# Ledger of designs, part 56: designed miniproteins, single chains, continued (4)

Each design is a single chain, and the fold is of that chain. pLDDT is the mean over its residues in the fold that is shown.

## One batch from the design tools (miniprotein)

Design m14054
Fold by ESMFold2-Fast:
Structure m14054 (fold): chain A 74 residues (1-74)
Amino acid sequence: KEEKIKEIKEKIEKIDEEIKKLEEKIKKLEEELKKAEGEEKKKIKEEIFELELELGLLLIEKAILKRELEKLES
């Protein structure tokens, strides 16, 4: 059980790193969006939307792992 807890914690850390990378990319695109017009604005909005979906999936995966961790520690 202890080894399983360590594995889950390591997976959560890796997900946190990926979340940070996505958040940075979204921030940069949001800055570009403020200066963009027309077709370029549409493309940036679509990219932000896709990255937000990826971020959402990682947050769900992290929540599942945290729930598994809670069950093992209970």
Scores: mean pLDDT 84

Design m14055
Fold by ESMFold2-Fast:
Order: C-alpha cells, then sequence, then structure tokens
Structure m14055 (fold): chain A 78 residues (1-78)
C-alpha cells in the first residue's frame, strides 16, 4: 500500500531530521511526496523539505512539526 510506504518514509524523515541526518531526511520526504496524493500533506512535506534543505539546526523543530502534521493526515487515509 502506497499510504503505508508514505507513512514509513515520513517516520524515517522525522527521525533523520532529529538526528541531523539531512540527506536521509530529504530522501524520506522525496519518497513520501511521490506516494502521497493528499494536497494538504503534500504542502506540509514541501515546506518541511525547504526547511531541511537549509541544513540549519534552528529549522529542525519546525521541520519535525510539519512532518508530524503530514504523518497524521497520511494515517487518516489508512
Amino acid sequence: DNVEKAIKSIETAIKSVEEGDFVSALSGIKEALELITDEEAKKLLEEARELVMTQKPENRKKAVELLKKALEIAKKKL
């Protein structure tokens, strides 16, 4: 199921951002964006991607917050 794969990719991205692994975080966000069809979740993932791309530690908390919101939307589609 593409939704289950998207959920796993978002969960991996959250963990990667929290660990400062921006490369793995960007990969997880990219995979989730390819699998998600929900427009609100896509916007949240794209905003999180932009914050992660800055590679600034001060942007980690906001990126994680946006990813967690996208995760909740994805879980409602199961």
Scores: mean pLDDT 84

Design m14056
Fold by ESMFold2-Fast:
Structure m14056 (fold): chain A 74 residues (1-74)
Amino acid sequence: KVPQEEIDAETVIALAEIARAITKLDYERGVISKEAYEKAMELLDKAIEYARQGKIDEAVRYLKEALRLMDEAA
């Protein structure tokens, strides 16, 4: 399997931005609650912040949590 060390900050930021766009569309269409939307956006913002700091492990952890929350809410 692809090592996590091959996931750079640019990739994490790109994935988080795509997830933000999907989360916004799901919220605007009533697929997820306001609370789930706000929580997912907070986690995605944290993923982007940590990726920009070079904290890739932390960034990936927040990205995974946001995606898990979105999967459970949809």
Scores: mean pLDDT 79

Design m14057
Fold by ESMFold2-Fast:
Structure m14057 (fold): chain A 69 residues (1-69)
Amino acid sequence: MELTPLQRRVLRALYGAGEMSAKKLAAALGVSQSTVSRNLKELEEQGLVEKTKKGLYKLTEKGRELVEA
């Protein structure tokens, strides 16, 4: 899987925090919310993150395995 440096930072942030909103991720990573939202969509399409009922994002099992490897 081709992960950008920013996508790897998103996965690591979610791994440490458990779940975060796109706004909180943007603040933590120092990027725009639109940039984070685009990358979250790509990571969801790859099955690495999922959106919760609360509108927060978290790692899937596949995403956790990739970060833990």
Scores: mean pLDDT 82

Design m14058
Fold by ESMFold2-Fast:
Structure m14058 (fold): chain A 77 residues (1-77)
Amino acid sequence: MELEEEIKRLEEEIERLREEKKRLEEELKELEANLTKENVGEWVGTAIRVVGLETEIELREEKIKRLKEELRKKKEE
């Protein structure tokens, strides 16, 4: 697989994950604004999902950084 195609695929995955994270962050804000004892479990669950998405984004961003470094070195040689 060409490095540029792999980078593009990972960037597209990150974009989708960032959009999902943004939606969950908006849900989290709504839950915080109307926080009750009944919905605190939903707030905690949403917060955990946001952290999970952050981790997935970070892992993909680190992989992209490594692939871009490799691609840069190949183009500079």
Scores: mean pLDDT 81

Design m14059
Fold by ESMFold2-Fast:
Structure m14059 (fold): chain A 60 residues (1-60)
Amino acid sequence: YEEQRQRLLEALRNRDVKGALEALRALFADVPPEHVAPLEALIRAGDFDHAAALVEAYVP
C-alpha cells in the first residue's frame, strides 16, 4: 500500500505518464474504474500537480 503510493507520487513528480498510470492501476486495483477515472484523466492530461494533490487527499 505505502510502497505503491510512493511509487505513484514519484512517477507524478518525474512527469512519467506511463509509470503513473501503472502505479495508479496497481494501487486502486480493487476500486471501481469510475472512481479512479478523474485521477487517470488528470495524469493523461499532464496535470501532475492536481493528480498528486488528489492522491495525498485520498491515500494518506
Scores: mean pLDDT 75

Design m14060
Fold by ESMFold2-Fast:
Structure m14060 (fold): chain A 63 residues (1-63)
Amino acid sequence: AAAWNNLGATLKSLGRLDEAVEAYKRAIELKPDFAEAHSNLAAALSALNRLDEASQALAEALK
C-alpha cells in the first residue's frame, strides 16, 4: 500500500498524472481505508480536471 502511494506521489511530481492516478488506485485496492491515498488520488484527479471522480475520492478520504 505505502509503496504504491509513494510511487503515485513521485509520478505526480513528474507531471505523469494518469500514471499517478493508477498508482494511488492500486494503493487503495491493497488498503481501502488508506485516507492519504484517497486524498492524493483526489488531488491528482482534480489536476486532470476529472472533478466528479476527485469529489468521490475526497469523500472517501474524509471518512
Scores: mean pLDDT 80

Design m14061
Fold by ESMFold2-Fast:
Structure m14061 (fold): chain A 70 residues (1-70)
Amino acid sequence: SAFEEALTPEKTAAIEALWAETVAEMRALPNPTAEDLEAALRAALERAAEIVGVDPEALLAERERAAAAI
């Protein structure tokens, strides 16, 4: 996949750091709504796509296809 092809050890570490930051951000919310959590997850996905160097819409489409295949 385009995501796997673009994923280097350095970018993997950056994504792991981004995910830890995103989890901390979600935990800092006193009463998170579903919309708050979805917004945080979408922002994290867009930043992950930027780190990997792929279009965030392409990454979202690939994720949806992978989910549909299960």
Scores: mean pLDDT 71

Design m14062
Fold by ESMFold2-Fast:
Structure m14062 (fold): chain A 83 residues (1-83)
Amino acid sequence: DVDTGTMTVGQIAGMVKNVDDAKKLGDQAIKQAQNGTPVQGANNMEKATHLYTGVIPTTDKDKKKMKDQTDQAKQQADDVKQK
C-alpha cells in the first residue's frame, strides 16, 4: 500500500538497469574465465552477483544459478593462484 506506493518509476527503472548491468558483468566474467583471464572473471562475477542479489529478491533457483556461475569463476581464479 503506502510503503510500496513510495517506489517511483525511477526506482523500478534503476532496479531493471542493475539487473541488466549484472547480466552484462556476468557474461563478461564467464568469457574472461574461459579465455584465460580468470582473476578478472571472478572479480566481475562477484560484482554481478552482489549487484543482482542486493536489488532484486532472489528465489532458490536464481541463487543456485548465480552460485554455479560464481563457483566456476572462483575455480578458475583458484587454479591460477595455485600456479
Scores: mean pLDDT 59

Design m14063
Fold by ESMFold2-Fast:
Parts: C-alpha cells; sequence; structure tokens
Structure m14063 (fold): chain A 70 residues (1-70)
C-alpha cells in the first residue's frame, strides 16, 4: 500500500503540473484572440491544449484506478 501511495502522490503532482500548463495555454489563447492573431496560430494552440487535456484525462483515469486499490 505504501508504494501505491507514493505513485498516487507523484501522479497528483504530474496532474497539477498539467492543469497549470493548460491554464497558461488557455490564458495565451485568450490573449491571441484579443489581439486578433492569425487563425493558424490560434488553431495550433487549440490543438496543443487538446493534446495536453488528453494527457491529463489519461493521468486522472490512472489515479482513479490506483485510489481504488487503496
Amino acid sequence: KEEIEKEIKELKEEIRELEEKIEELKKKLEELKKRNAPKEEILELEIEIGVVELELAVKKLVLKKLEKKL
């Protein structure tokens, strides 16, 4: 159980870092939209946000499975 608790702690830190990254990317996206940036640049950032959100979703699923083993 102690080893699972360590993995949960590490995974929670990774999830927090990804959530912070998503927040920063969303803030950047808002700034680009306010500046009427090229549609291509906006689309690229939206794709990047989607990829990071998918990674976050996968890590949250793993966390849920680990917590059930406690």
Scores: mean pLDDT 83

Design m14064
Fold by ESMFold2-Fast:
Structure m14064 (fold): chain A 59 residues (1-59)
Amino acid sequence: MTPEHLRTIRELAERMRRMDREEGIRLLREAVERGEISEDDAFTLAEDVLGVSREEFLA
């Protein structure tokens, strides 16, 4: 895991805290699609920041 990757994770988490749950999920899906983060990173951020389970994220 690189310092650059950790910075990207922190920036996404900060943005998500200012969004509603639906917007945060959309942001994470787009970040995965762009190759900025892995799917596992997206699940972790969804759970930790939005309180969204893996099941809800994949719905």
Scores: mean pLDDT 77

Design m14065
Fold by ESMFold2-Fast:
Structure m14065 (fold): chain A 57 residues (1-57)
Amino acid sequence: SAAAEEARKRRVIENIRRAAEKYNLPEEVVQEAIELVRQGKYEEAERLIVRAILEST
């Protein structure tokens, strides 16, 4: 359903923002990942965030 998909996008975006704060990720990377989530590109957004975390640690 559309409501379930929107709820999923919000939760994923919240998780991205928490990871960004925890690992001090660049704003540019965070915005790109959020845009990918809005487009339904969850796997690409996840790969981007994971790569950014690995580069921060």
Scores: mean pLDDT 86

Design m14066
Fold by ESMFold2-Fast:
Structure m14066 (fold): chain A 102 residues (1-102)
Amino acid sequence: IDDANRYAQQGAQYARDGDLDRASRYFQQSSRYARQAGDDNVANALDGTSNTLSFASTMTDETARNRTVADSLDATGDSMRDTAPDASRYLYDAAQSIRDSI
C-alpha cells in the first residue's frame, strides 16, 4: 500500500498547487494501488476524489472549486486515517492550505 500512499500525497500536492487534472490522475493511480492491496473502501474514496477533482477543474467559480477540492481531500483523509495516518495528515494539511487560499 506504500504506492497508494505516495500517489495520494503527490495528488494532494498537485491539488494544493491548483493542478487539478494532474491531481486527478495521481488519485486515480492511488485508487488502483489501494484496490490491488484489497482496501476497497480506501480505493473507492480515492476514485471519488479523482472524479471530484476532474469535475472541479471545469468550475469557473474559484471559491466553489477550492471548497469542493478541500472537502474531497478531507473525506479521503478520513478514509485513510487508520491505514495510512501520515498520508491522511498530508491530505488534511493540503485541504486546510486550499481553504486558507479562499
Scores: mean pLDDT 83

Design m14067
Fold by ESMFold2-Fast:
Structure m14067 (fold): chain A 80 residues (1-80)
Amino acid sequence: SPELKELKEYTKYLVEIAIDKLKELKKEGKLTDEIIEEIIEAVKKEIREKGKELNIPEEETEKIIEEAEKKLKEEAEKIK
């Protein structure tokens, strides 16, 4: 569906921005586990909100969130 494609593209965009933010925080010596978790939770919230706006079923939105969270956690560990 066009709506599902839009949610997936938006999620990729949010993940890329979050990764860039993690790299900036690392460079500034501000990257903590607490801040990583705050960034992940903010991304999850934005994906959920967009999914609701697009009328995507909650089960599909949550699967996209789980994949995004896993990618962000993996990238954060590499950046640490």
Scores: mean pLDDT 90

Design m14068
Fold by ESMFold2-Fast:
Structure m14068 (fold): chain A 76 residues (1-76)
Amino acid sequence: SLEESRKVARLIGHILTAVGALLEGNYEEAAKHLQEAIDLAKEINDESFLPLIKRVADWLREKGAEELAEEVEKKI
């Protein structure tokens, strides 16, 4: 449906924004966008993006933002 297509687009947008924020050192913003992506994935019942989201959360941990990474992974 158009509504589901829009949610998938927003989900992808949040993942891309999270990666951008992570590269800029904005770890709190990165975690926020990953959490929004997880909420959208759950709403549309699509788990195909969760491994990618987890990988980006692992990058947050590698950057030293372990508490933020754990908050993201807790929502998965």
Scores: mean pLDDT 87

Design m14069
Fold by ESMFold2-Fast:
Structure m14069 (fold): chain A 80 residues (1-80)
Amino acid sequence: SSLAEEELKHLEEIAKLAIEKLKILSKQYSKEEVQELAEAAKARFKEYVEELKKRYPEYSKKFEEILEKFLAEVEELLKS
């Protein structure tokens, strides 16, 4: 597979692991602390997606779809 396809798979894995980590942290930390951690995670993920879009412009929409899904899952987690 192309390097861009490997990066897509890796980005999906990173998103999944970040959500799983936030779920674990939500059991141990206050809602406010989890919100701060979630904001930091969203910021880092957005920066990484922008870098990937610059390196692989033809896959830009697919990277954006993964970002949108990640942001939606973070917001759902924070509502709980």
Scores: mean pLDDT 87

Design m14070
Fold by ESMFold2-Fast:
Structure m14070 (fold): chain A 67 residues (1-67)
Amino acid sequence: LLEEDRRALSPERVKAFLEEALKQVTDENDKKRLQELIEKADSMDFYERAAAVIEAAVILAIQKRKE
């Protein structure tokens, strides 16, 4: 993995992204999932942090489709 990817997926940056996503999401199940990811962010390895960002991005894309 590139050094830039490691910096972008630090626990602090991942938590910030997840918290921002949580503010934009209205679905209760999606909010619960994002909160679970935020709580686990400090214990995540690099792959888990990458997966969390992808999952949050998908949730946001679905939210935008719902208007």
Scores: mean pLDDT 76

Design m14071
Fold by ESMFold2-Fast:
Structure m14071 (fold): chain A 93 residues (1-93)
Amino acid sequence: RVLEEEKPGTRVRVSFPDKEEVTASDIRVEGDTLLAAVIQLAIATNLVAKANGDTSAKFPREEVKEIVKRVIDSIPNLKIVEETETGFVVELV
């Protein structure tokens, strides 16, 4: 598994702007870890797929929040430790 080399307890912050419409490029994943890179790629891939390949598509913030949550739920050994209207903090368990 891609994340087997990351140590348990590693935290990553995912944030997006406090506005009605969000693009894939508005989503920030903080961290110089492999976990942060995997989360960033998975979110971008899911948003692009939902937009039928349109990388410039805008999404309602609530829809982005749901997609990000589904992506986190799909990655093994990740848990959401903090949730706000503008992002999540996730931890590798």
Scores: mean pLDDT 75

Design m14072
Fold by ESMFold2-Fast:
Parts: sequence; C-alpha cells; structure tokens
Structure m14072 (fold): chain A 55 residues (1-55)
Amino acid sequence: SPEEKIKRLKEDYELAKKKFEEMLAQATDPATQARIKASLERYKKYYEEEIEKLK
C-alpha cells in the first residue's frame, strides 16, 4: 500500500540521515563537511520526491 511504502521511505531516510549526521560530527575540515551536507541534501530531496509520488 502507499502508506506502507511511505513509512518505509521515512524509515530509510531516517537511517541515512543518522549515518550522515554521524559522519558530519567526525568531519574536521570544511571541504569534507560540505561534501557530506551535499550528499544529505540529495538524499533528502530524493526521499521527499518519492514520498510525494505516493500521495
């Protein structure tokens, strides 16, 4: 069902976000921090678009 798929996508995003936030906390240089933030932004957009398609 769409509701089950949305729940799964939200759970997957939360796990990805946690992983990237952990990596960001360990990053000491601006270049690495920028790369991690860019990756998280791409993941956020991907999941938001996928969830929107299921509404």
Scores: mean pLDDT 84

Design m14073
Fold by ESMFold2-Fast:
Structure m14073 (fold): chain A 70 residues (1-70)
Amino acid sequence: AAEILAQIEELLAKAREAIAAGDLKAAQAYLNAAAELLHENADQLSPEQLEAVQARLSDVYAELKAAQAA
């Protein structure tokens, strides 16, 4: 569980770095990888961990959407 959370957070951090660099294609790829990892490992997370990670994913997705609209 903790290892999966760390991997998802690393992917989200890379997505944010890509957004800051203007590499929206890389940002989308990292965000997709994080969402896929969460989906594949949802059974290994507590409901509270799942909710927290979903909120983090939504935040980064909103940042990506704002960057794409600019």
Scores: mean pLDDT 83

Design m14074
Fold by ESMFold2-Fast:
Structure m14074 (fold): chain A 65 residues (1-65)
Amino acid sequence: GREGEELARRLIETYGADRVLTLEEAEAALREVGASDELAEEVVEFLKKQGLKEVTVAQLALLLV
């Protein structure tokens, strides 16, 4: 939706698409760009279930759209 697209754009503008984030940094980044606590926690839980310990900003943005 439009909200997810806006959050994705803010992540890329703030951190740069190629930046690598730990899952803790990814949760903080989502909250900083205005994602709800529930959305930030849901995204991080999804990444943990995929066995990921780190993620690029571009990969995070793709999960929001």
Scores: mean pLDDT 86

Design m14075
Fold by ESMFold2-Fast:
Structure m14075 (fold): chain A 80 residues (1-80)
Amino acid sequence: GEALKEMEALVDEIDRAYAEMRRDPSDALLERIRALYERLKEVFKKVPVEDLLRAIGLLLRAIGLLIDAERILEEAKKAS
């Protein structure tokens, strides 16, 4: 219900921060993505059983974006 919608909104925020990271990578954007992911995990604890599989999918998507964002920042720092 409401918890799932909040998770979807948080993943949308992570998607936007990730898009910014791809354009201009920074430690601040990575920290923002990490903070949003931590908030996503807290909201996940409120998810009812009937929404659990979808909520797990949102967590997996978010961690994938975080891993990709970390890689983008590392590659940007290695570029010279």
Scores: mean pLDDT 88

Design m14076
Fold by ESMFold2-Fast:
Order: structure tokens, then C-alpha cells, then sequence
Structure m14076 (fold): chain A 55 residues (1-55)
């Protein structure tokens, strides 16, 4: 369920939603920053790959 929410936020390019979801899950700030940066740059597949590897 959390993974579904993150994927939807990434697909929507909603970096703020991605950040909030990852914070709720207790993901380290460094990893959140990396994923959010990829989302902001439109690198959605790369963002999903990192999220998939840590969840």
C-alpha cells in the first residue's frame, strides 16, 4: 500500500507528496533527498527503482 502511494506520487511528479510519504515510513533524509531530486527532474523510473530497493 505505501509503495502504491509512492508510485502514484512519482507518476504525478508530486515531489512534496513523495517526501511526506517517505518521511512517514522513516526513510533516511539522504535517501528522501535523492528520490525527491529525481522526481523534480522528471526521472520517474529512477526514482521508482530507488524507492523499490529500500521498501
Amino acid sequence: EAKERIYEAIDNGDAEAVRKILEELGVPDEVIRAIVTLVENGQKDAAKDIADGIL
Scores: mean pLDDT 82

Design m14077
Fold by ESMFold2-Fast:
Structure m14077 (fold): chain A 57 residues (1-57)
Amino acid sequence: SDETLEKVLKAIREKYEAEKEKAVEEIMKKTGSEEEVKRVEEEYERKLQEEIDKLLS
């Protein structure tokens, strides 16, 4: 059902957002590198998209 799918997608997005925030915080604590932050954000966005694509396949 669409309702079930929306709930699952929301949970996946929330999970990846939380993990991304933790990773960004670690970078800010260690180096504060904007380049590393950008790379981590792009990596988590890619992983999120891959997970969504797998779910919708």
Scores: mean pLDDT 82

Design m14078
Fold by ESMFold2-Fast:
Structure m14078 (fold): chain A 80 residues (1-80)
Amino acid sequence: SPPLSVEEVEAVSARTVEVMGRLDDLSPEELREALSWLEEVIRRLERQLAAETDPERRAELEARIDTLRAVRDTIEERLR
């Protein structure tokens, strides 16, 4: 997968906030769709991190991955 653009990163942040804010209102199907999307985004960011050599950018990618993993775990708990 290609690295995320700045616009894609902003869209990911916006969608993550929307999903978390609407967590009680989302159907199990919508939660599974959000989970699948998050897993794909995490994989793309992990690939970016593996290729990144700048320490500041690495720290930003690691922090973003950690945030998205926490969101993923929250959605997974809701689907149990």
Scores: mean pLDDT 84

Design m14079
Fold by ESMFold2-Fast:
Structure m14079 (fold): chain A 65 residues (1-65)
Amino acid sequence: DEKIKELLEAIKNGDKEKAKELIKELVPKISDETADRLIENLEKNIDKLTPEKIKGVLDNLKDLA
């Protein structure tokens, strides 16, 4: 929960380095390429982002990894 909120704040602040670190902590098996693409997609949808939506995306990636 707390890390997902931190991730949302990092994305809203444009802190890509922190966002990538948090994504790797939440989805340890994620590749650098997938994490970078995820950040780009989240940035494009910033106005629609909620902690619940971010959790759903990350849970989907965990099921695949």
Scores: mean pLDDT 78

Design m14080
Fold by ESMFold2-Fast:
Structure m14080 (fold): chain A 71 residues (1-71)
Amino acid sequence: SDEEALALGREGGRYYAEGKELLASGKKELIPRGIGLVLRGIGLGLQGYLLGSKTNPAVGAEAGRLGGLGL
């Protein structure tokens, strides 16, 4: 559903933001976790984009944008 696609995008955006904050911390030991969260965020945004695009391309695009994709 459109709601599920947008929920995936929003969840992806939260992981993406958390990962970016870890990478911005300057602590080298947090880099692997930060990268992992950024990639998970992107993956969820892409899932929302693909799910939404099946029924509503505009919802798919918004889910991708929320997940940090420049779509």
Scores: mean pLDDT 82

Design m14081
Fold by ESMFold2-Fast:
Structure m14081 (fold): chain A 66 residues (1-66)
Amino acid sequence: MAEELVEKGKEYLKKKEYRKAAELYKKALDIDPKNEEALENLKETGLEAYKAGDYELVKEIVDYVN
C-alpha cells in the first residue's frame, strides 16, 4: 500500500508534477510514518519545487515534516 504510493509519487516527480508527487508521499507517510523512502522523496520533491519556484509547495512540505 505505502510502497505503491511511493512508486506513483516517483512517476509524478519524474513528470515534474511536484504537488501530486508530494501528496502521494504524504499519503504514504500517513500510512507508515517511519517510511524513510517516502520521507526522503518528499524532501527531494521540496528541493525540486524550490528550484521550479513553487515556494508555496516548499512551505507546505516544510510545515508537514516539522
Scores: mean pLDDT 84

Design m14082
Fold by ESMFold2-Fast:
Structure m14082 (fold): chain A 82 residues (1-82)
Amino acid sequence: VEDAVEEVLAAAKERGREDLIELIKKLYQNKTVESEIELGTFAALLEIARTLHKLYPDEEAYQRILDTIFEELEKVAKELLK
């Protein structure tokens, strides 16, 4: 799970989302099965998005996909950290 956490944290840092970085850290520290599944899922989605961008370069679509992934990550993290 450390590699998944690092990938998601790196992506959030690249986006300048310091608020999201703190949420991701708290989600990881929770160490629940749900938190681990969600972090792994978002890491996989980011990798899929990057792979699709390499195969079919479209910067506008890529940024929209990233925005959607981070929006959902924030919602999930806030829900699990209640």
Scores: mean pLDDT 77

Design m14083
Fold by ESMFold2-Fast:
Structure m14083 (fold): chain A 60 residues (1-60)
Amino acid sequence: LDELVGNPVLIVGDRESVEQAVEELLRQARERGIEVEVHSGFVREEDGREVVQAVLRERP
């Protein structure tokens, strides 16, 4: 997770897989004191795949 801080992360997959990945990311980030901003407006359906952008920031 620390390696992802400061860089946007793209989560790609089917709807259920993306939702599960986002929940897992939020859980792990909370345990490490990392803030996660999820851009739900970046959902695109192309070839049955969904894309969600997440940005991780270190809490002071």
Scores: mean pLDDT 68

Design m14084
Fold by ESMFold2-Fast:
Structure m14084 (fold): chain A 83 residues (1-83)
Amino acid sequence: SEVDKLKEEALKKFDEMIKSSNDPELKQIINDVKKRFEQLSKKAKTPEEVKELIEATRIILEMKIDMFKNKMSKEEVIRKYSL
């Protein structure tokens, strides 16, 4: 129940981000991260595991969006998010 609610909330947030974006490339980035979350979430069995997956997925999404919007290199993104 809690596991299902956490997964549903995360998926709704992805759908909201996709709907609010008008950039097709950004929509694709968000959708790709959403699909990865869906696949990995199938193995998450506890609320703690789902929360850890959500946090890891959020960081990955932020890094990819930042790289896209700011034309940052991979090294620049790593420096920004490793701090």
Scores: mean pLDDT 81

Design m14085
Fold by ESMFold2-Fast:
Structure m14085 (fold): chain A 60 residues (1-60)
Amino acid sequence: KLKEEIKKLLVEAGVPEEKAEEIAELILQGVLAQEVAKKYGLSVEKLVELAVEARKKALE
């Protein structure tokens, strides 16, 4: 469920669904947001914010 929340928030932020799936998987595997952002050309700040929001929704 956490993976789906991360994917959903990434898609809502304008990330294509295919890339959102890959990014969500990497975050769940414990890859640092900095490395994920570098690989996909995204903002580190945005990825951290999305991961925090996804965790909040998963705990609700």
Scores: mean pLDDT 75

Design m14086
Fold by ESMFold2-Fast:
Structure m14086 (fold): chain A 71 residues (1-71)
Amino acid sequence: DALEKVRELLRKAREAFRAGDLATARAHIEEAAQLIRDNGLEDEIDALVEELRLGSVLGETLRAAVAGQSG
């Protein structure tokens, strides 16, 4: 399930961000953004940001990563 894999990656990004590991957080966000684009899950982004409590910084980073990769 691609959506569950996205949730797992975003949870890992959130925990890395809270620990101050910005490089690891960014890597997980970029992997999640790729899965979102590859599986047409762009409409799920707002719900994922809310459900996983990503906050403004990680939420904006995710949106930027998805938007920057038009295939």
Scores: mean pLDDT 83

Design m14087
Fold by ESMFold2-Fast:
Structure m14087 (fold): chain A 83 residues (1-83)
Amino acid sequence: DIERAEKLLREAEEALRKGDRKRAGELAVEAAMLALRAVKDPKLLLKAIGEVLRAIGHLLDGDAEGAIESARRAIELAKESQK
């Protein structure tokens, strides 16, 4: 759910602060995937899928900051879908 995704995003940010870039990216992708599961609105679902794919791409490129940003956007889309 959204709360679990937000917790994983905070863990990703903490891993990045500690210099563990790979773990930060992995946690961000997991957060984005959990956020995708919380999307209720079909119109927002495709955008959330796009953010999950971007997070995976950033992880593969070693861009932990980009992965975290994509996960944050996925969580925002999930929150919008609950309204």
Scores: mean pLDDT 86

Design m14088
Fold by ESMFold2-Fast:
Structure m14088 (fold): chain A 71 residues (1-71)
Amino acid sequence: SMAKAEELRKAAEELRERARELLREAEELRRRAEAEPDPERAERLRLEAEVTEGVALIQLGVANLLLEKAK
């Protein structure tokens, strides 16, 4: 139904928005890592950025699956 497709598209858009916010956070963490003079702290920031990006990519993958179901 049209209503079901609209609900799936709305859920996908919410996931995409959260993913965009996480990708911006990951970019900021990478910038902080580059500016960090302590190599151990810099490495922790890089790892945190990688995990944050991974979560964002999973959310984008789920959003894509929801959009396919909305077709």
Scores: mean pLDDT 89

Design m14089
Fold by ESMFold2-Fast:
Structure m14089 (fold): chain A 82 residues (1-82)
Amino acid sequence: KKEEVVELGKRLAELLREAAEAEAAGDLARAAELREEAARIGEEMERLLKELSEEEREEAEREMLKVAEEILRPTLEARAAA
């Protein structure tokens, strides 16, 4: 389902944000664990995307980019401010 791909994309963005925060805090082991979890979610997303039509895939990609931008914005702004 398209909605499942968007939810996985949201979780992926959250994990990448947490990984960036862990890396900034010097917790490289935590950052590595979070990136590995993100990679696993990415693989599931790729599998689901192959089941979608071209139009549904483009729509899911647009929705995921929007959600990812919103989730990652605080981390990017904090890094820019620091």
Scores: mean pLDDT 75

Design m14090
Fold by ESMFold2-Fast:
Structure m14090 (fold): chain A 115 residues (1-115)
Amino acid sequence: AAAPAVLARPDGTAYGVVLSLLEGILTADPNAEIEVEGNVIKATFDLGDLTVKVEADVGRDSVLVKVTLYDKATGTEVASLSVTYRLGDTLSDEEAAEAVREAVEEALKNKEKIA
């Protein structure tokens, strides 16, 4: 169950949010394309007849996740969703970029252990 007291950790971290997101993506499609631009992660992967594009922007006090679904046959956008995850800590740009790098490295390492 997704009660706020269960989902919110006392010290909610950008690393934890990003790692969970990437592990979910790689579980759905192990061949997902992941691109990192400082504190921003872009992932593109396939889900049946859909192409899914995810953009996660790690900000000062929150992670904004945008998910866009495209029909593969037409390239047309069929759905768009955005979720904001509030962090327990305030981050600098350097801390945000480091959390992204560490989470990507851990997610890719964990993918190799599942294979």
Scores: mean pLDDT 76

Design m14091
Fold by ESMFold2-Fast:
Structure m14091 (fold): chain A 75 residues (1-75)
Amino acid sequence: LEEAIELLKKAKEAIEKGDIEEALEYLRKARQLASDNPEAVLGIEEAIEALEKGDKETALKSIEAAIRVLEQKLK
């Protein structure tokens, strides 16, 4: 879970820098690690789809939602 959260944070940084391919790679890895949490997986999939469509704002929002879901599971 901690590794999935770190990958999501790296994806967010990559998007902010315009490194879309790197961001997609981080999101796919985070999705694999978070596979036991359907809410987080859904958020990550929404971020991937938004990013593929060029909607960086929606992608960032979906990443933030996925991070929040995973952080709640750690508590």
Scores: mean pLDDT 83

